# Designs tried in a protein design run: designed miniproteins, single chains, continued (4). Part 48

Each design is a single chain, and the fold is of that chain. pLDDT is the mean over its residues in the fold that is shown.

## One batch from the design tools (miniprotein)

Design m13749
Fold by ESMFold2-Fast:
Structure m13749 (fold): chain A 80 residues (1-80)
Amino acid sequence: MREEAEEYKKKGLELAKEGKEEEAVEYIEKAAELYLKLGEVKEAGEVYIEGGRALLKVPGANISRAIGLILKGIGLEFEA
């Protein structure tokens, strides 16, 4: 599971940088859920924040969705 979480994180961040928003969010959420199942709450928070920040750098990206991901990550970091 940890290796799968890392691969999904990589894929989600790459897709976010490419502006493939829907696919990026799917992989970011899969990575975060796997980290949460492993008890790695801080890592789950970090993947949400990194994914949201990557999407904010893409012209025409859904800013509300990107901010939503960042806020989810911040919430998880305060739980950790």
Scores: mean pLDDT 79

Design m13750
Fold by ESMFold2-Fast:
Structure m13750 (fold): chain A 60 residues (1-60)
Amino acid sequence: MTVMKFRFSSKEEAEKFAEILKKLDPSLKVTVEGNTVTVESDLPIEKLIGLILRAIGELL
C-alpha cells in the first residue's frame, strides 16, 4: 500500500484535485483535510504517479 500527501495553497484546490483523482480511478482512497489531500492506494507507484501528474495537469 502506498500513502502520499499533497499540500495545496487552498482548500478549493485540494478538493478539485481529490475530485479529479476519484474521477480518474475510483479505487483510490482520497481524503481531504483543509488544504491537504491524502491518497492511499494498492497501485504500483509508477501508475499512481501517472494519475497524480494527470490530475495536476487538469488543475492547471
Scores: mean pLDDT 81

Design m13751
Fold by ESMFold2-Fast:
Structure m13751 (fold): chain A 107 residues (1-107)
Amino acid sequence: SPRERLRELLQRIIDLLEKAGELAKKYNPETQKIVDEAIEKAREALRAFEEGAPVDTLRQLLAEIHSLLQEALDKVPEDNEELKRILREAQSLVGEAIRLADEMAAA
């Protein structure tokens, strides 16, 4: 179902961001705070989803996560390719989650 796909996407986003947080802590502390904030917002989005919050609430949280990930990407040094790759993958999944939430709202 779209709901189960969205739950899976939200969990994958959290898992990727936790990996990004560990890498940022070791190699790029300047982005760590932004990634940690994105993790907290992603957990908030999963809670909102599980508690049956309105889709607009979920969409707003996902948009905030997307913005935080763009800010984090802009601050990652060019030579930190693994961190950039993980953050770009997480951003792509957030975009997919927004699209799926919009489809659920339109139905």
Scores: mean pLDDT 85

Design m13752
Fold by ESMFold2-Fast:
Structure m13752 (fold): chain A 70 residues (1-70)
Amino acid sequence: DEELAEAQAYSVEVINYLKSIDEEKAKELEKELAKLLKLAGSDPQKAEEYLEQARKLAEEGLEEAKRKLA
């Protein structure tokens, strides 16, 4: 659905940004985000919870990457 597609697009953007800074961290985040997004797609009743967890995880990863650049 739209929310899942937006979450996937945001995850890809964050991961690509992180790959330019910390490739190992980007791979770990990619794996965790993929798991949450897969769960969101397979469990409609909990989709919102998994999408929220994915969003938070991506935001935390982006914040950590920005700290490494500073």
Scores: mean pLDDT 78

Design m13753
Fold by ESMFold2-Fast:
Structure m13753 (fold): chain A 70 residues (1-70)
Amino acid sequence: MEERVEKAHKLSQPGVEQLRAEADRLGAPEEALTMALITLSIGLIHGDDPQKALEEALRNLRKAAEEMGL
C-alpha cells in the first residue's frame, strides 16, 4: 500500500485538531475553519505530500483571518 495513504491517515485527526486550535487562537469565523478543513481533505486525497496539505490549510486559514482584519 502507498506510504502516502498511511501518512494521510496518521495526519487526518491531528491535522483537524491543529486547524481547530489555530482557528480558535486567531478568532477565525467558523466559515474560515470549514474552508481550511475542506482544503486539508482535498490535499490529503489528491496531493503528493500530506504534510504540505496541512501547511497549505493552515496558510489559507491564516490568510482568511488576515483578510478579515483579525
Scores: mean pLDDT 72

Design m13754
Fold by ESMFold2-Fast:
Structure m13754 (fold): chain A 74 residues (1-74)
Amino acid sequence: ETPAFTPRQAASEAAGLEVTRLLTEHINRYDFSDEERERLSRLAAERLPDGPEAVRRALTRLGDEFERRRRELS
């Protein structure tokens, strides 16, 4: 593996690992389907530049939307 030696590269890699950890914890907690997990992963990637807090907030919002959709489709 090629280590990042610039502060920006190091921060980006650390944020990516943190996002992956948050995403895994969030998905396992709510027991989402594979399709829902894929959408959450895409949203996390889109919000990654804004940091882990933005990712967590976005994942929570999308999770609430999925719950509402399930109630509506049920």
Scores: mean pLDDT 65

Design m13755
Fold by ESMFold2-Fast:
Structure m13755 (fold): chain A 98 residues (1-98)
Amino acid sequence: AAIVEAAKHSPELSDEALKLLREGAVAYRNGDYEKAIEYFEKAIEIDPNNALAYVMLGDAYEKLGDYEKAIEYYERALQIAPDMEAVKKRLEEVKKKL
């Protein structure tokens, strides 16, 4: 309820965060992982409780071989949304690489 009310009060901020996530996802698909990270970091500055943005940061850092940062961001995503089973599996697979 509170999240929906906050979105109604600041639609421009919600739209900007979504735009940044989309731009980051495009960069990620193109293999521009450093550019994707820049967009996802900007998205979390606008919406620091966006679990998906933290998952995307973890995915991008994993692609760059920075497994320690990938783990940190996946754990942060799970602190916000603990029932993300796919993220729990990704976290365990990345931990095996250390």
Scores: mean pLDDT 80

Design m13756
Fold by ESMFold2-Fast:
Structure m13756 (fold): chain A 55 residues (1-55)
Amino acid sequence: KKKEILELEIEIGLLRIQIGVLRIIERNTGEDLSEEIAKLEKEIEELEKKIEELR
């Protein structure tokens, strides 16, 4: 329960780091990564919902 929430919070943190890296790549290369970023944002939203259900 508390451990499960912590694990989900860590996963969200890692996904945010990935989004940050993708944004840096976009800025430096001009590559369109908007779809990849949107997928990661949706994953974060689903994980946040799971945390809310566990609290």
Scores: mean pLDDT 82

Design m13757
Fold by ESMFold2-Fast:
Structure m13757 (fold): chain A 75 residues (1-75)
Amino acid sequence: MEERVERVQKRADRIKKEAEELIKKSTNPADQRALKGLIKTIDDLVEKAKENPKVVETVERYLDAIEKAIEGFKK
């Protein structure tokens, strides 16, 4: 249980760092807004996983979707 939550936190930190780098490189206000929204969603998901470990698998699936969305901003 603790290992799964720890992995979610580490993954979330990596994804947020990626999004922050994209925000710094972006000149598009809409992209910056979308990336900031994704960072907030990641923080909310991590908090939920810490409060209720039963949702950790659901949180991991949402992080998969968010990671793919962030990859789209690189293309």
Scores: mean pLDDT 82

Design m13758
Fold by ESMFold2-Fast:
Structure m13758 (fold): chain A 67 residues (1-67)
Amino acid sequence: PLQQTQSYGQLTTQNVPGSSQYMQNLLNRARNSSDDQRQQITQDMQDVANTAQTSLQQTQDVNRSKS
């Protein structure tokens, strides 16, 4: 995890297939974080979703359907 943090920012945004797992982590953080952080995370998720619209849409559909 230490070596992953050094490049997490790039990998998180560029690695859309892996982002699905990271997105779940972000959602968990948003739920426990303040409104300000939640808004920023939401925008970050939207940016990632825009990059992998098709892939993330499936993840969001399952997540929202179960939410």
Scores: mean pLDDT 57

Design m13759
Fold by ESMFold2-Fast:
Structure m13759 (fold): chain A 56 residues (1-56)
Amino acid sequence: LSKEAQAAREAGLNARKVGEDLGNERAREYGLKAQEAGEKGDAKAAKEYLTQGGLG
């Protein structure tokens, strides 16, 4: 995995955890999608998911 994809995966994982803790289903869902895209090496898709979730 590229450094960018690893960073996106970590950001997605953190967003998912925060979404679960706060009951924010959008953050949880898009955080999970960003994590999965980052794990596949698709940093661009992961970044788009983070943006859609309101996470940057």
Scores: mean pLDDT 77

Design m13760
Fold by ESMFold2-Fast:
Structure m13760 (fold): chain A 58 residues (1-58)
Amino acid sequence: EEIEKLRERYERLQKGVELAKEALDLMPDNERVKAAYQRLQDEAERTKSEIEELEKKK
């Protein structure tokens, strides 16, 4: 249950990261786009770590 919600969140975050990267490629000097890309990557990384911890506990 909880792991499923985290996996769905991670999948959405990965899609967000891809979109933010495309925006960053179009606007490489835009600080807001850079900040959004970093934030989404950080959130995805934290979510992945949480999924891995829960999978270990089973």
Scores: mean pLDDT 80

Design m13761
Fold by ESMFold2-Fast:
Structure m13761 (fold): chain A 74 residues (1-74)
Amino acid sequence: MSEREKIIEETIEKLKELKEEAEKAGDSQTAELLDMVIEIIRQDKSIYKLSPEELRKKAEILLKQLEEIKKKNI
């Protein structure tokens, strides 16, 4: 598995965790948003043109933003 693929898979797994937590909390809007983000990441072939470092930065920013949204809704 390439480093890019590993970063993408790790990001998707974290998004799945956040989606499961949103579903358990009854926050269907956040769960739907997370599902859309997962699908976009899976289908975006241009993401494989980014360096592993740029992918890590984007993934970290995205996950931090989603965690902040989760904290504000509790």
Scores: mean pLDDT 73

Design m13762
Fold by ESMFold2-Fast:
Structure m13762 (fold): chain A 65 residues (1-65)
Amino acid sequence: SISEVSIQLRLMGVATEFGVPVRVEVEGDKITVHVELDSEAQREALEAEMKALSEATGFEIELVL
């Protein structure tokens, strides 16, 4: 869907901004984001971004660290 494509593009942008490898899986209206983070600050920033994306799109977003 268009929403799915928008979410994928945004997550690619977040990965680039944070400089971290990110893998994204989509199952229906749930998105699972796999990421390897070295710091608590990076985790908190990514969690905040994903909450914003969830609110904007209506998708359920799960972070796996």
Scores: mean pLDDT 73

Design m13763
Fold by ESMFold2-Fast:
Structure m13763 (fold): chain A 61 residues (1-61)
Amino acid sequence: GAAKDAEEAKRRGEGAIKAAQALKAGPEAVQAGRDALRYGEAGDVERASEAVKRASDLMGG
């Protein structure tokens, strides 16, 4: 459900921030991970998912 999807988006956003920092993928990748976390916290699953995908794309995956 939406609540579970929001929790997953938050977790993936946190992971994306850590991965982007570890890979030195640049500030846009880190920001995308932070956006995913913020949208997940707000329950905006759609925007959170888009931000997770953006972070992944910016990390070259």
Scores: mean pLDDT 79

Design m13764
Fold by ESMFold2-Fast:
Structure m13764 (fold): chain A 70 residues (1-70)
Amino acid sequence: MKEELLKKFEEKRDEILAELAKELGEEVARRLVDLLLEAMRAEVAGDLERAAALREEYRRLAEEALARKE
């Protein structure tokens, strides 16, 4: 299950990145996508603590980016 989700995310990474870049800009979009990928990789590796930390960092960055969006 987790491995299948990671594969599907990697396959759609370019599409997700392109959509986020239109809304938030290239730099923020890349950071958000990288954080999600690292979180999923950590979950697949069984490092649930690291996965949770990466997801929280993603949430924080996303909230900050939305707050600064004009």
Scores: mean pLDDT 76

Design m13765
Fold by ESMFold2-Fast:
Structure m13765 (fold): chain A 61 residues (1-61)
Amino acid sequence: SSARVVSRDETTLVVQGEASTETDAKSAAINLLADEGYEPVSVEVRVEGGVAIATVTGRRR
């Protein structure tokens, strides 16, 4: 699994996680948010071509 930052501002971080399962994609995205000091406020998951993509929006603690 992998995760990357999609957008960042002073209070908000949006990340995407990719994995073969929705659970792993969410975990990758949420772990990246936590590492950066943000808490998840929304989670969206979609599956494209057998790959799960989780888009998680975090807010600074």
Scores: mean pLDDT 82

Design m13766
Fold by ESMFold2-Fast:
Structure m13766 (fold): chain A 50 residues (1-50)
Amino acid sequence: SLERLERALALPRPVAVAIIVKETGVDPQTALRALEQARSAEELKALLDA
């Protein structure tokens, strides 16, 4: 959900990666790269959906 991704952006990277992996099923490296690129929860969702 968008709300969970918004929370992930505010958390330390290891915790954020764990949340994204559990929510989306992507690998940890993909989650980390999306977090580095995204400037908002909407952008993060778009990167993970690609």
Scores: mean pLDDT 77

Design m13767
Fold by ESMFold2-Fast:
Structure m13767 (fold): chain A 79 residues (1-79)
Amino acid sequence: GRELVLRGEEYLALGDMYYGISLLVPKEEQPELLKKAIEYYEKAVKLYREALEKGVEPELAEKNIKEAEEKIKELKEKL
């Protein structure tokens, strides 16, 4: 029953990966990678919200939603 949380964690990790790569590439390549990071963080938030609605690990889901939304906001300010 925790598939939503596990998949959300996978998407959060993918977002972190693309953000990490964006710090290592030329500035001209950064916007595309930042957009990918935002996309994966938004997918993670959607899955955690579904988990929260179903009562699956609500404390973890709320924490990860907040973390992902803060990251989305920060990255959008860079675009």
Scores: mean pLDDT 85

Design m13768
Fold by ESMFold2-Fast:
Structure m13768 (fold): chain A 72 residues (1-72)
Amino acid sequence: SSELAESYLLAGDLLKQQGKYDEALAAYQKALELAPENKEIAAKAYNGIGDVYKAQGKLDEALAAYEKALEI
């Protein structure tokens, strides 16, 4: 459901703020799985994934995730 996907987005954001990057990434990916046709959720999840990769210094992966958010 979109409500459950939004909860996973929020969890991802909080985990990212705590520096729990692998757990944040998993939460964002779960949001995408739960609401694959919801463009707003998908854009938020890909932006969150990009932020995680950027924080880890994985700039090419961050760029790819941000580009996915932009394409939506």
Scores: mean pLDDT 89

Design m13769
Fold by ESMFold2-Fast:
Structure m13769 (fold): chain A 58 residues (1-58)
Amino acid sequence: TAEEEIAKLVEEQNEETEKYLAKLKAAKTEEEKQAILDEYKAFRDEKSAKLEALLAKK
């Protein structure tokens, strides 16, 4: 079901978010932090698009 795919997507998102937060804490320069934030935003946007597609799919 779509609910199963959504649950899996949420779990994957939570795991990756933890990894990005760890990278962000380890970053020492503003350039490194910005690169990590840009990568995290792209990841979040991709997962949000997949979630919205699952919810809106007919």
Scores: mean pLDDT 77

Design m13770
Fold by ESMFold2-Fast:
Structure m13770 (fold): chain A 63 residues (1-63)
Amino acid sequence: DEEKKKAEELKKEIDKLLVEITNTTDKEKQLELVEKIIELLKKSGHPINLEDAKEVLLERIES
């Protein structure tokens, strides 16, 4: 199932970026990493609200 492979690869890439976000204290770098995650989600074509996803990611970082 090609869609399953794409979803797994996307999840791995996002997980890597999330780990890097948690390891940095630079707010500007955190925002750049969030933008990369949003770009990956947009590229995947998933029917999600990108603005809502970005907000959730930023809240998770600050919590």
Scores: mean pLDDT 72

Design m13771
Fold by ESMFold2-Fast:
Structure m13771 (fold): chain A 88 residues (1-88)
Amino acid sequence: AADEALRAASEALQQGEIAYRNGDYKKAGELYEKAAQLFEEAGRVDPRALNLAASAYENAAIFYEKAGDVEKAKHYRERAEQLRARAE
């Protein structure tokens, strides 16, 4: 289960980076958000995955900001901060 979630998250990150390089910031944000959610689920069993989730949410926030979705950018930036505090 954890390995499957980590694999799916890695695939979402790869697709998100492709979307970002193509200038599709909305799609990049959605894919990094998906990866972050998968890392967060894996973090219930492996706390190391919480740091990966936080990093993915930070990138999702950057991409949502670039896409003009300031509200989602703020939301996922705050989520990343909460996860980093929890991972400590």
Scores: mean pLDDT 86

Design m13772
Fold by ESMFold2-Fast:
Parts: structure tokens; C-alpha cells; sequence
Structure m13772 (fold): chain A 79 residues (1-79)
């Protein structure tokens, strides 16, 4: 069972690399996130952390940090 999860995670990782090569940063981040979740379920926590970190970097590059900045301003106002 876990071996099948790892195989699917490997396929998603390869698809993510292809998406990244095409410049589709958001798609690559989504695929890496899915692969990381499957690696975690398979017990491969190191791979899960590596791909999760890469997905986070790609989301930051895509501009997701703009939402984080807006939320930070609202939190300061709530104090």
C-alpha cells in the first residue's frame, strides 16, 4: 500500500518538474504539494518536507506573499 503511494508521489513530482520547466509555477506548486502529501502518507517524511518546501517557495514566487502581507496589516489593527 505505502509503496503504491510513493509511486504516485514520484509521478506527481515528475509532472511538477515538467510544469516548472514550462514556466507554470502555480501548477508546479500544486503538483509538488500533492506529491508531498502522498510521500508523508507513505512515511517518507524527508521527501514530503523537501517537496513541501519547494511548493512554498514557488507559491511565494507566484505572489502568494501579497496575501500574507495584507493579513499582517489586519492583525496589527486588531490589537
Amino acid sequence: MKEQLKKKADELEEQGKKALAQGDVEKAADLYTQAAQLYAQAGDNEKAMELGTEASRLLIQAGDTQKAAQMGQKTNDAL
Scores: mean pLDDT 73

Design m13773
Fold by ESMFold2-Fast:
Structure m13773 (fold): chain A 83 residues (1-83)
Amino acid sequence: MLYEKIKEEVKKRLEEALEQAKDTDPVAGYNAEIERLKAEAEKSGARDAYLKAVEDYKTEFDNQISEELRKALEELRKALEEA
């Protein structure tokens, strides 16, 4: 239950960040959201669940996600590994 919630939240927030920033600076937009997700993972103690959510999302949608979203997921994975 918690993992499924985390997976959906990660997907939704990164997609929303990219959409909101697409006409300005998508990289800056998702980097800000990555820092928020990292802080939430650290605060909740659920870092491993967030890492698994990123990996599963990348795997499930490998041929259906944009290159920008793929980069955002990889940067989130790196940020979470340092948490």
Scores: mean pLDDT 72

Design m13774
Fold by ESMFold2-Fast:
Structure m13774 (fold): chain A 108 residues (1-108)
Amino acid sequence: ENKDLARQYNTLGQMYFSQKDYELAIEYYEKAIKLDPNFDESWANLGKAYEKLGDYEKAISYYQKVLSINPNDSQSWSNLSDIYGRLGDFQTSRQYRQQSENLRRKQE
């Protein structure tokens, strides 16, 4: 797949995200992952965009996809913790927060 074009689509998605055009951001992130299915940054950006739209189930699935590619992504663990906290699942939220913190300490 064309990784340069995937990065360009991811960048366009980020531009639309910063303008709060989350639906258009999603379209470009989806184009990026279609070209590079292992582009963990674009999967994470899809999670963030769906989180902004209040679609927590999709946000969770995309952050889980990031962690299947890069299990040491402390930010995705942190984002999952935040979502589970918003959903009232405080036990899962705490577990994912702890995982995020453990990974940050290990990377120091």
Scores: mean pLDDT 88

Design m13775
Fold by ESMFold2-Fast:
Structure m13775 (fold): chain A 75 residues (1-75)
Amino acid sequence: MKVKASYTSRSGGSASVEVEDGKVKGEASPDPEAQAGLRAAVAYAHNKLANGEEITEEELRKAMELGAQNQELLA
C-alpha cells in the first residue's frame, strides 16, 4: 500500500506525508502552518496503522488541513 497527501499553506509553505508498507514519512517547510499540518497527518497515520485500519489520501489530506488550520488556535 502506498498513500501520499500534500498541503500548501497560505504563505506558500508545503507539507507532505507518505505511508508505504506500514512506514510513515513526512516533510514540511519551516512554515508553522505547514509544520502543524505535518504533525497532525503523521499522528493520524500512526493511529490508523496501530489500529490496523486502511488510510486513504483523502483522510491524510483532511488531517493535514485540520492540523494546519488549528495551528492558529494553539499559538
Scores: mean pLDDT 77

Design m13776
Fold by ESMFold2-Fast:
Structure m13776 (fold): chain A 76 residues (1-76)
Amino acid sequence: DEEYEKRLLERLEERLEELKKKLPSLSKEEAILEYEILEGIVLLVLGVLKVVGASEETLKRLEEILEEIRRERESL
């Protein structure tokens, strides 16, 4: 269901934006942990969606979100 996949993407993107907004209130250690947790969630979702045959567009978008999370964590 492409609509369900789209909702999953939107929720993950919303969570990333919420985390970015919270960054000024977090310690460096807390920020790293929050990004690591989000990375783990995105990796799990990506793995599951690959198995169930999600669209190539959805999988590429998840990989883009994963790379953004990794870059932001490395910049801390």
Scores: mean pLDDT 84

Design m13777
Fold by ESMFold2-Fast:
Order: structure tokens, then sequence, then C-alpha cells
Structure m13777 (fold): chain A 60 residues (1-60)
């Protein structure tokens, strides 16, 4: 599927880690434990960095 950057940013701004992980999984993105923990940290502290990190994970 095509990764929607606007959708990722909306999910990051909502602070919804569960929805973000579900969206990435639905697009075929495989995440390591360390990547999930980093995304969890960023979504709580800096939603813009969380969105950028999620897009980097999707670009593997």
Amino acid sequence: GTIDAARILQLAKAGDLEAMLAYLESQGVVLSEDEIERLKELIKTDPLKAAVFALELASK
C-alpha cells in the first residue's frame, strides 16, 4: 500500500501509539522492539519527530 504522510502526522498529533502501530502494520511495515519503544517516546514528547520517524520506518 501507499504510505499517507498526512495520516501518519494526524496519528502522531493525536498521540495514539496503538493506531500508529496498527496503521504501519497494515502497510506492511515490520518494527523491532527498539523501534516501537522509540516511536512510543517520540509520540509523547514530539509528535512531528514521531511522524518523521514513522515515515523513516516505512521507507525501509
Scores: mean pLDDT 82

Design m13778
Fold by ESMFold2-Fast:
Structure m13778 (fold): chain A 67 residues (1-67)
Amino acid sequence: MAEAEAEEHLRKAVEAWERGDLATAAEHIAKAIELSGASAAELMERLRALSPESIPVPTVFPPEPAP
């Protein structure tokens, strides 16, 4: 189920953040958003609940809508 995969990516994002790898954390957050189909705001709320001091959201997200 895509939602379960999104949650897995959120876990990996937190692990990468604890590792000090912001780029990998942002990558997993982006994947979680894509897979869950939920709004970015919902996922950011979950991330703030996990580590409000450590994760400076949404600055870490690298969204590029191309056009």
Scores: mean pLDDT 65

Design m13779
Fold by ESMFold2-Fast:
Formats: sequence, C-alpha cells, structure tokens
Structure m13779 (fold): chain A 85 residues (1-85)
Amino acid sequence: SAEALRQARRFVLRRAAEIYAAKRAAGKDVQPTIDLVNELALKLGKAESVEQVIQAVREAAERARRLGDEETAAALDAAADALEA
C-alpha cells in the first residue's frame, strides 16, 4: 500500500540519519558514506514498493561492506530485516 511504502521510506531515512549522526559524534570519517546515504535517499524517493525499498537498502549495505564499513553495512541489513518481518 501507499501508506506502507511511506512508512518504510521514513523508517530507512531515520535509520540512515542515525547512522550518520553516530559516525559524526564518534569522530569517524563520514566522507566515504555521504554518497552512499545520498544514493540511498534518491533510490527511496523512486521506490514504488516496500520490496524496492528493501532492495535499495540491501544494495546500500553491500556497498558499505565493499567500502570496509561493516558497522554501516550491519545497521542497514538490520533495517532491511526489520522491513521483511
């Protein structure tokens, strides 16, 4: 439904903002993840279903893992898992 899609987008965007804020607060280099979060936000805006939101989050998690950011990858995978439950 359109409501479920809106809720899924908001949930993921809140999680992405929390991940970013936590990294900033910890004094970690956030530059490698800025594009990741921005690309995720763009994909969420284009998503037409909750399934597409989950796919976008999974792709972002894999990209974070390729960048060596296992903490962000794990947090994004957990968000996708929550949407699949």
Scores: mean pLDDT 84

Design m13780
Fold by ESMFold2-Fast:
Structure m13780 (fold): chain A 102 residues (1-102)
Amino acid sequence: LAEEALEKAREAAEHALKAAEAAIAAGDLEAAKHAMKAALHAAQAALYAANGDLEGAVEKAEEAVEHAREAIKKAKSPEAKEHAEKALEKAEEAARLAREAL
């Protein structure tokens, strides 16, 4: 479960970065800002999970979820929205798996 939480958190970070790139290309700075924050928090969730801090992993994965939701709301580009939706899905899975591993 901890390894699965780490994997989902990494996938969330990758999709959030792609959402940020698509938002930047579209000139959507608000969506890009939230996608970048989702990527940073998802990366932190992965780091905490790798170090056995499952409580920290849950906290950071939940922060990634909130920023991914904002990235979806602000996204004007369909490509940015699709990547932000995938980031949300993976961040929610990471939070759930880390919580189950507690």
Scores: mean pLDDT 88

Design m13781
Fold by ESMFold2-Fast:
Structure m13781 (fold): chain A 76 residues (1-76)
Amino acid sequence: EEERFEVEVDIALAEIGVAIAKVEASRHPLTPEQVELIKKAEENVKKAREALERGDYETAREYVQKAIDYLKEIKK
């Protein structure tokens, strides 16, 4: 229960991170590389959610970390 909740919170924070990146991106022209990084972050958040739904918390955490890494690359 608690482990599931912690992973759900981490996924929700990553989802918020993607949303913020998309909003901030609207203030500047995006490079093709930045667009691809946002798409990769979003896809990894989706995969993390799917892993959580099947109870695979380790895989969910891996996808959250990948999403965060892609978001950090956008902020270069």
Scores: mean pLDDT 81

Design m13782
Fold by ESMFold2-Fast:
Structure m13782 (fold): chain A 60 residues (1-60)
Amino acid sequence: SEEEARRRRLVEEARKAYQKMKDAENKIKNSTDPELQKKYKEEVKKYRKELGEIAERLTG
């Protein structure tokens, strides 16, 4: 069904966003540059928000 296909796409989008968030978290840990750390923290917030929006679309 179209609903099943939509849910599969949302799950895949969530997996990709989660991986990008984890990559950014790892870059924060591996960086000593305050400007780069700020940039990566902003990326983490962006992907965390994206994951929250996907979760709402899956449950609401």
Scores: mean pLDDT 85

Design m13783
Fold by ESMFold2-Fast:
Structure m13783 (fold): chain A 70 residues (1-70)
Amino acid sequence: MRLLSDEEAKKIVDELIKKAKEAYENGDFSTAARYLAAAYIVAASITDPELREEVRKKIDEVWEEMEKKK
């Protein structure tokens, strides 16, 4: 089975966060939530605990911003 490198996983999470923010700004909250859920799944594949926590925290901050704007 081919696994993502931590660097590849981080780049994918960054792209998913960007897409989630774009969907949210467009009023598509369902699509935004799906991108953030995918970002959490990709972040879970990161083997470096410090990087995984940093990336997960970034996703959590995006969720908080979306909740505040409800």
Scores: mean pLDDT 78

Design m13784
Fold by ESMFold2-Fast:
Structure m13784 (fold): chain A 66 residues (1-66)
Amino acid sequence: SSLQEKIRQIKEELNKRVEEFDAELAKITDPAERRQRALDFARQLSEEYQEKLNTLKEIEEKIKKK
């Protein structure tokens, strides 16, 4: 339960940040600039959240193997 709640919170925060960024991205009319900003943002989010999600998944997997 608590593990699922933490995963939900992480996804909720991620979705909110994506929505905020998408609104900013929509203001950019140059496709090349839009792509570059999207790539930079995706890389930053991936780095930040991948470690958190991997840690939680590892714990979940360990519990499941019992």
Scores: mean pLDDT 76

Design m13785
Fold by ESMFold2-Fast:
Structure m13785 (fold): chain A 67 residues (1-67)
Amino acid sequence: DAKEYLEKGKELKKEGKLDEAIEYYKQALALDPKYAEAYENLGEVLEEQGKTGEAKVVRKKAEELRA
């Protein structure tokens, strides 16, 4: 279930385990490529890591899915 991966990613992010959170968000997106909330959470974690270019790409995808 894509949502279960998203929820686990959120918990890992709360624990400061940013790399592990990213992997769980990517797994959620592998199961549901249109999961806007997973792109939003992925973008937030990537920005926290200073990966600004990658964060822009995933945030744009989230915006496209919600538009």
Scores: mean pLDDT 84

Design m13786
Fold by ESMFold2-Fast:
Structure m13786 (fold): chain A 80 residues (1-80)
Amino acid sequence: SKAEKEKLLELMKEEAKETVERAKKELPELAEKLEAMAEARLEAEEKVLAGEMSADEAYAELQEKYGAEAEEIEKALAAL
C-alpha cells in the first residue's frame, strides 16, 4: 500500500542520516559529497515509490550525476 511505501521511505531517510553522520566523523573531506549523493538517492527512491520513474531509470540518473564521485568515494573507502 501507499502507507507501507511511505514507511519504507522514512526508514531509508533514517538510514541515510546515520550513514552521513558516520561519514562526517570518519571521512570529513568526503562528507559533503556523501551527503549530496544520499540526498539524491532518497529523492530518486521517492520518485520510484510514487511511480514517477522505474528503479532502472533512477539508477541510470544517479550513475550519470554521481558515478565518478561514487567511484572516487569507493576507492577512498577501500584504501582505509
Scores: mean pLDDT 71

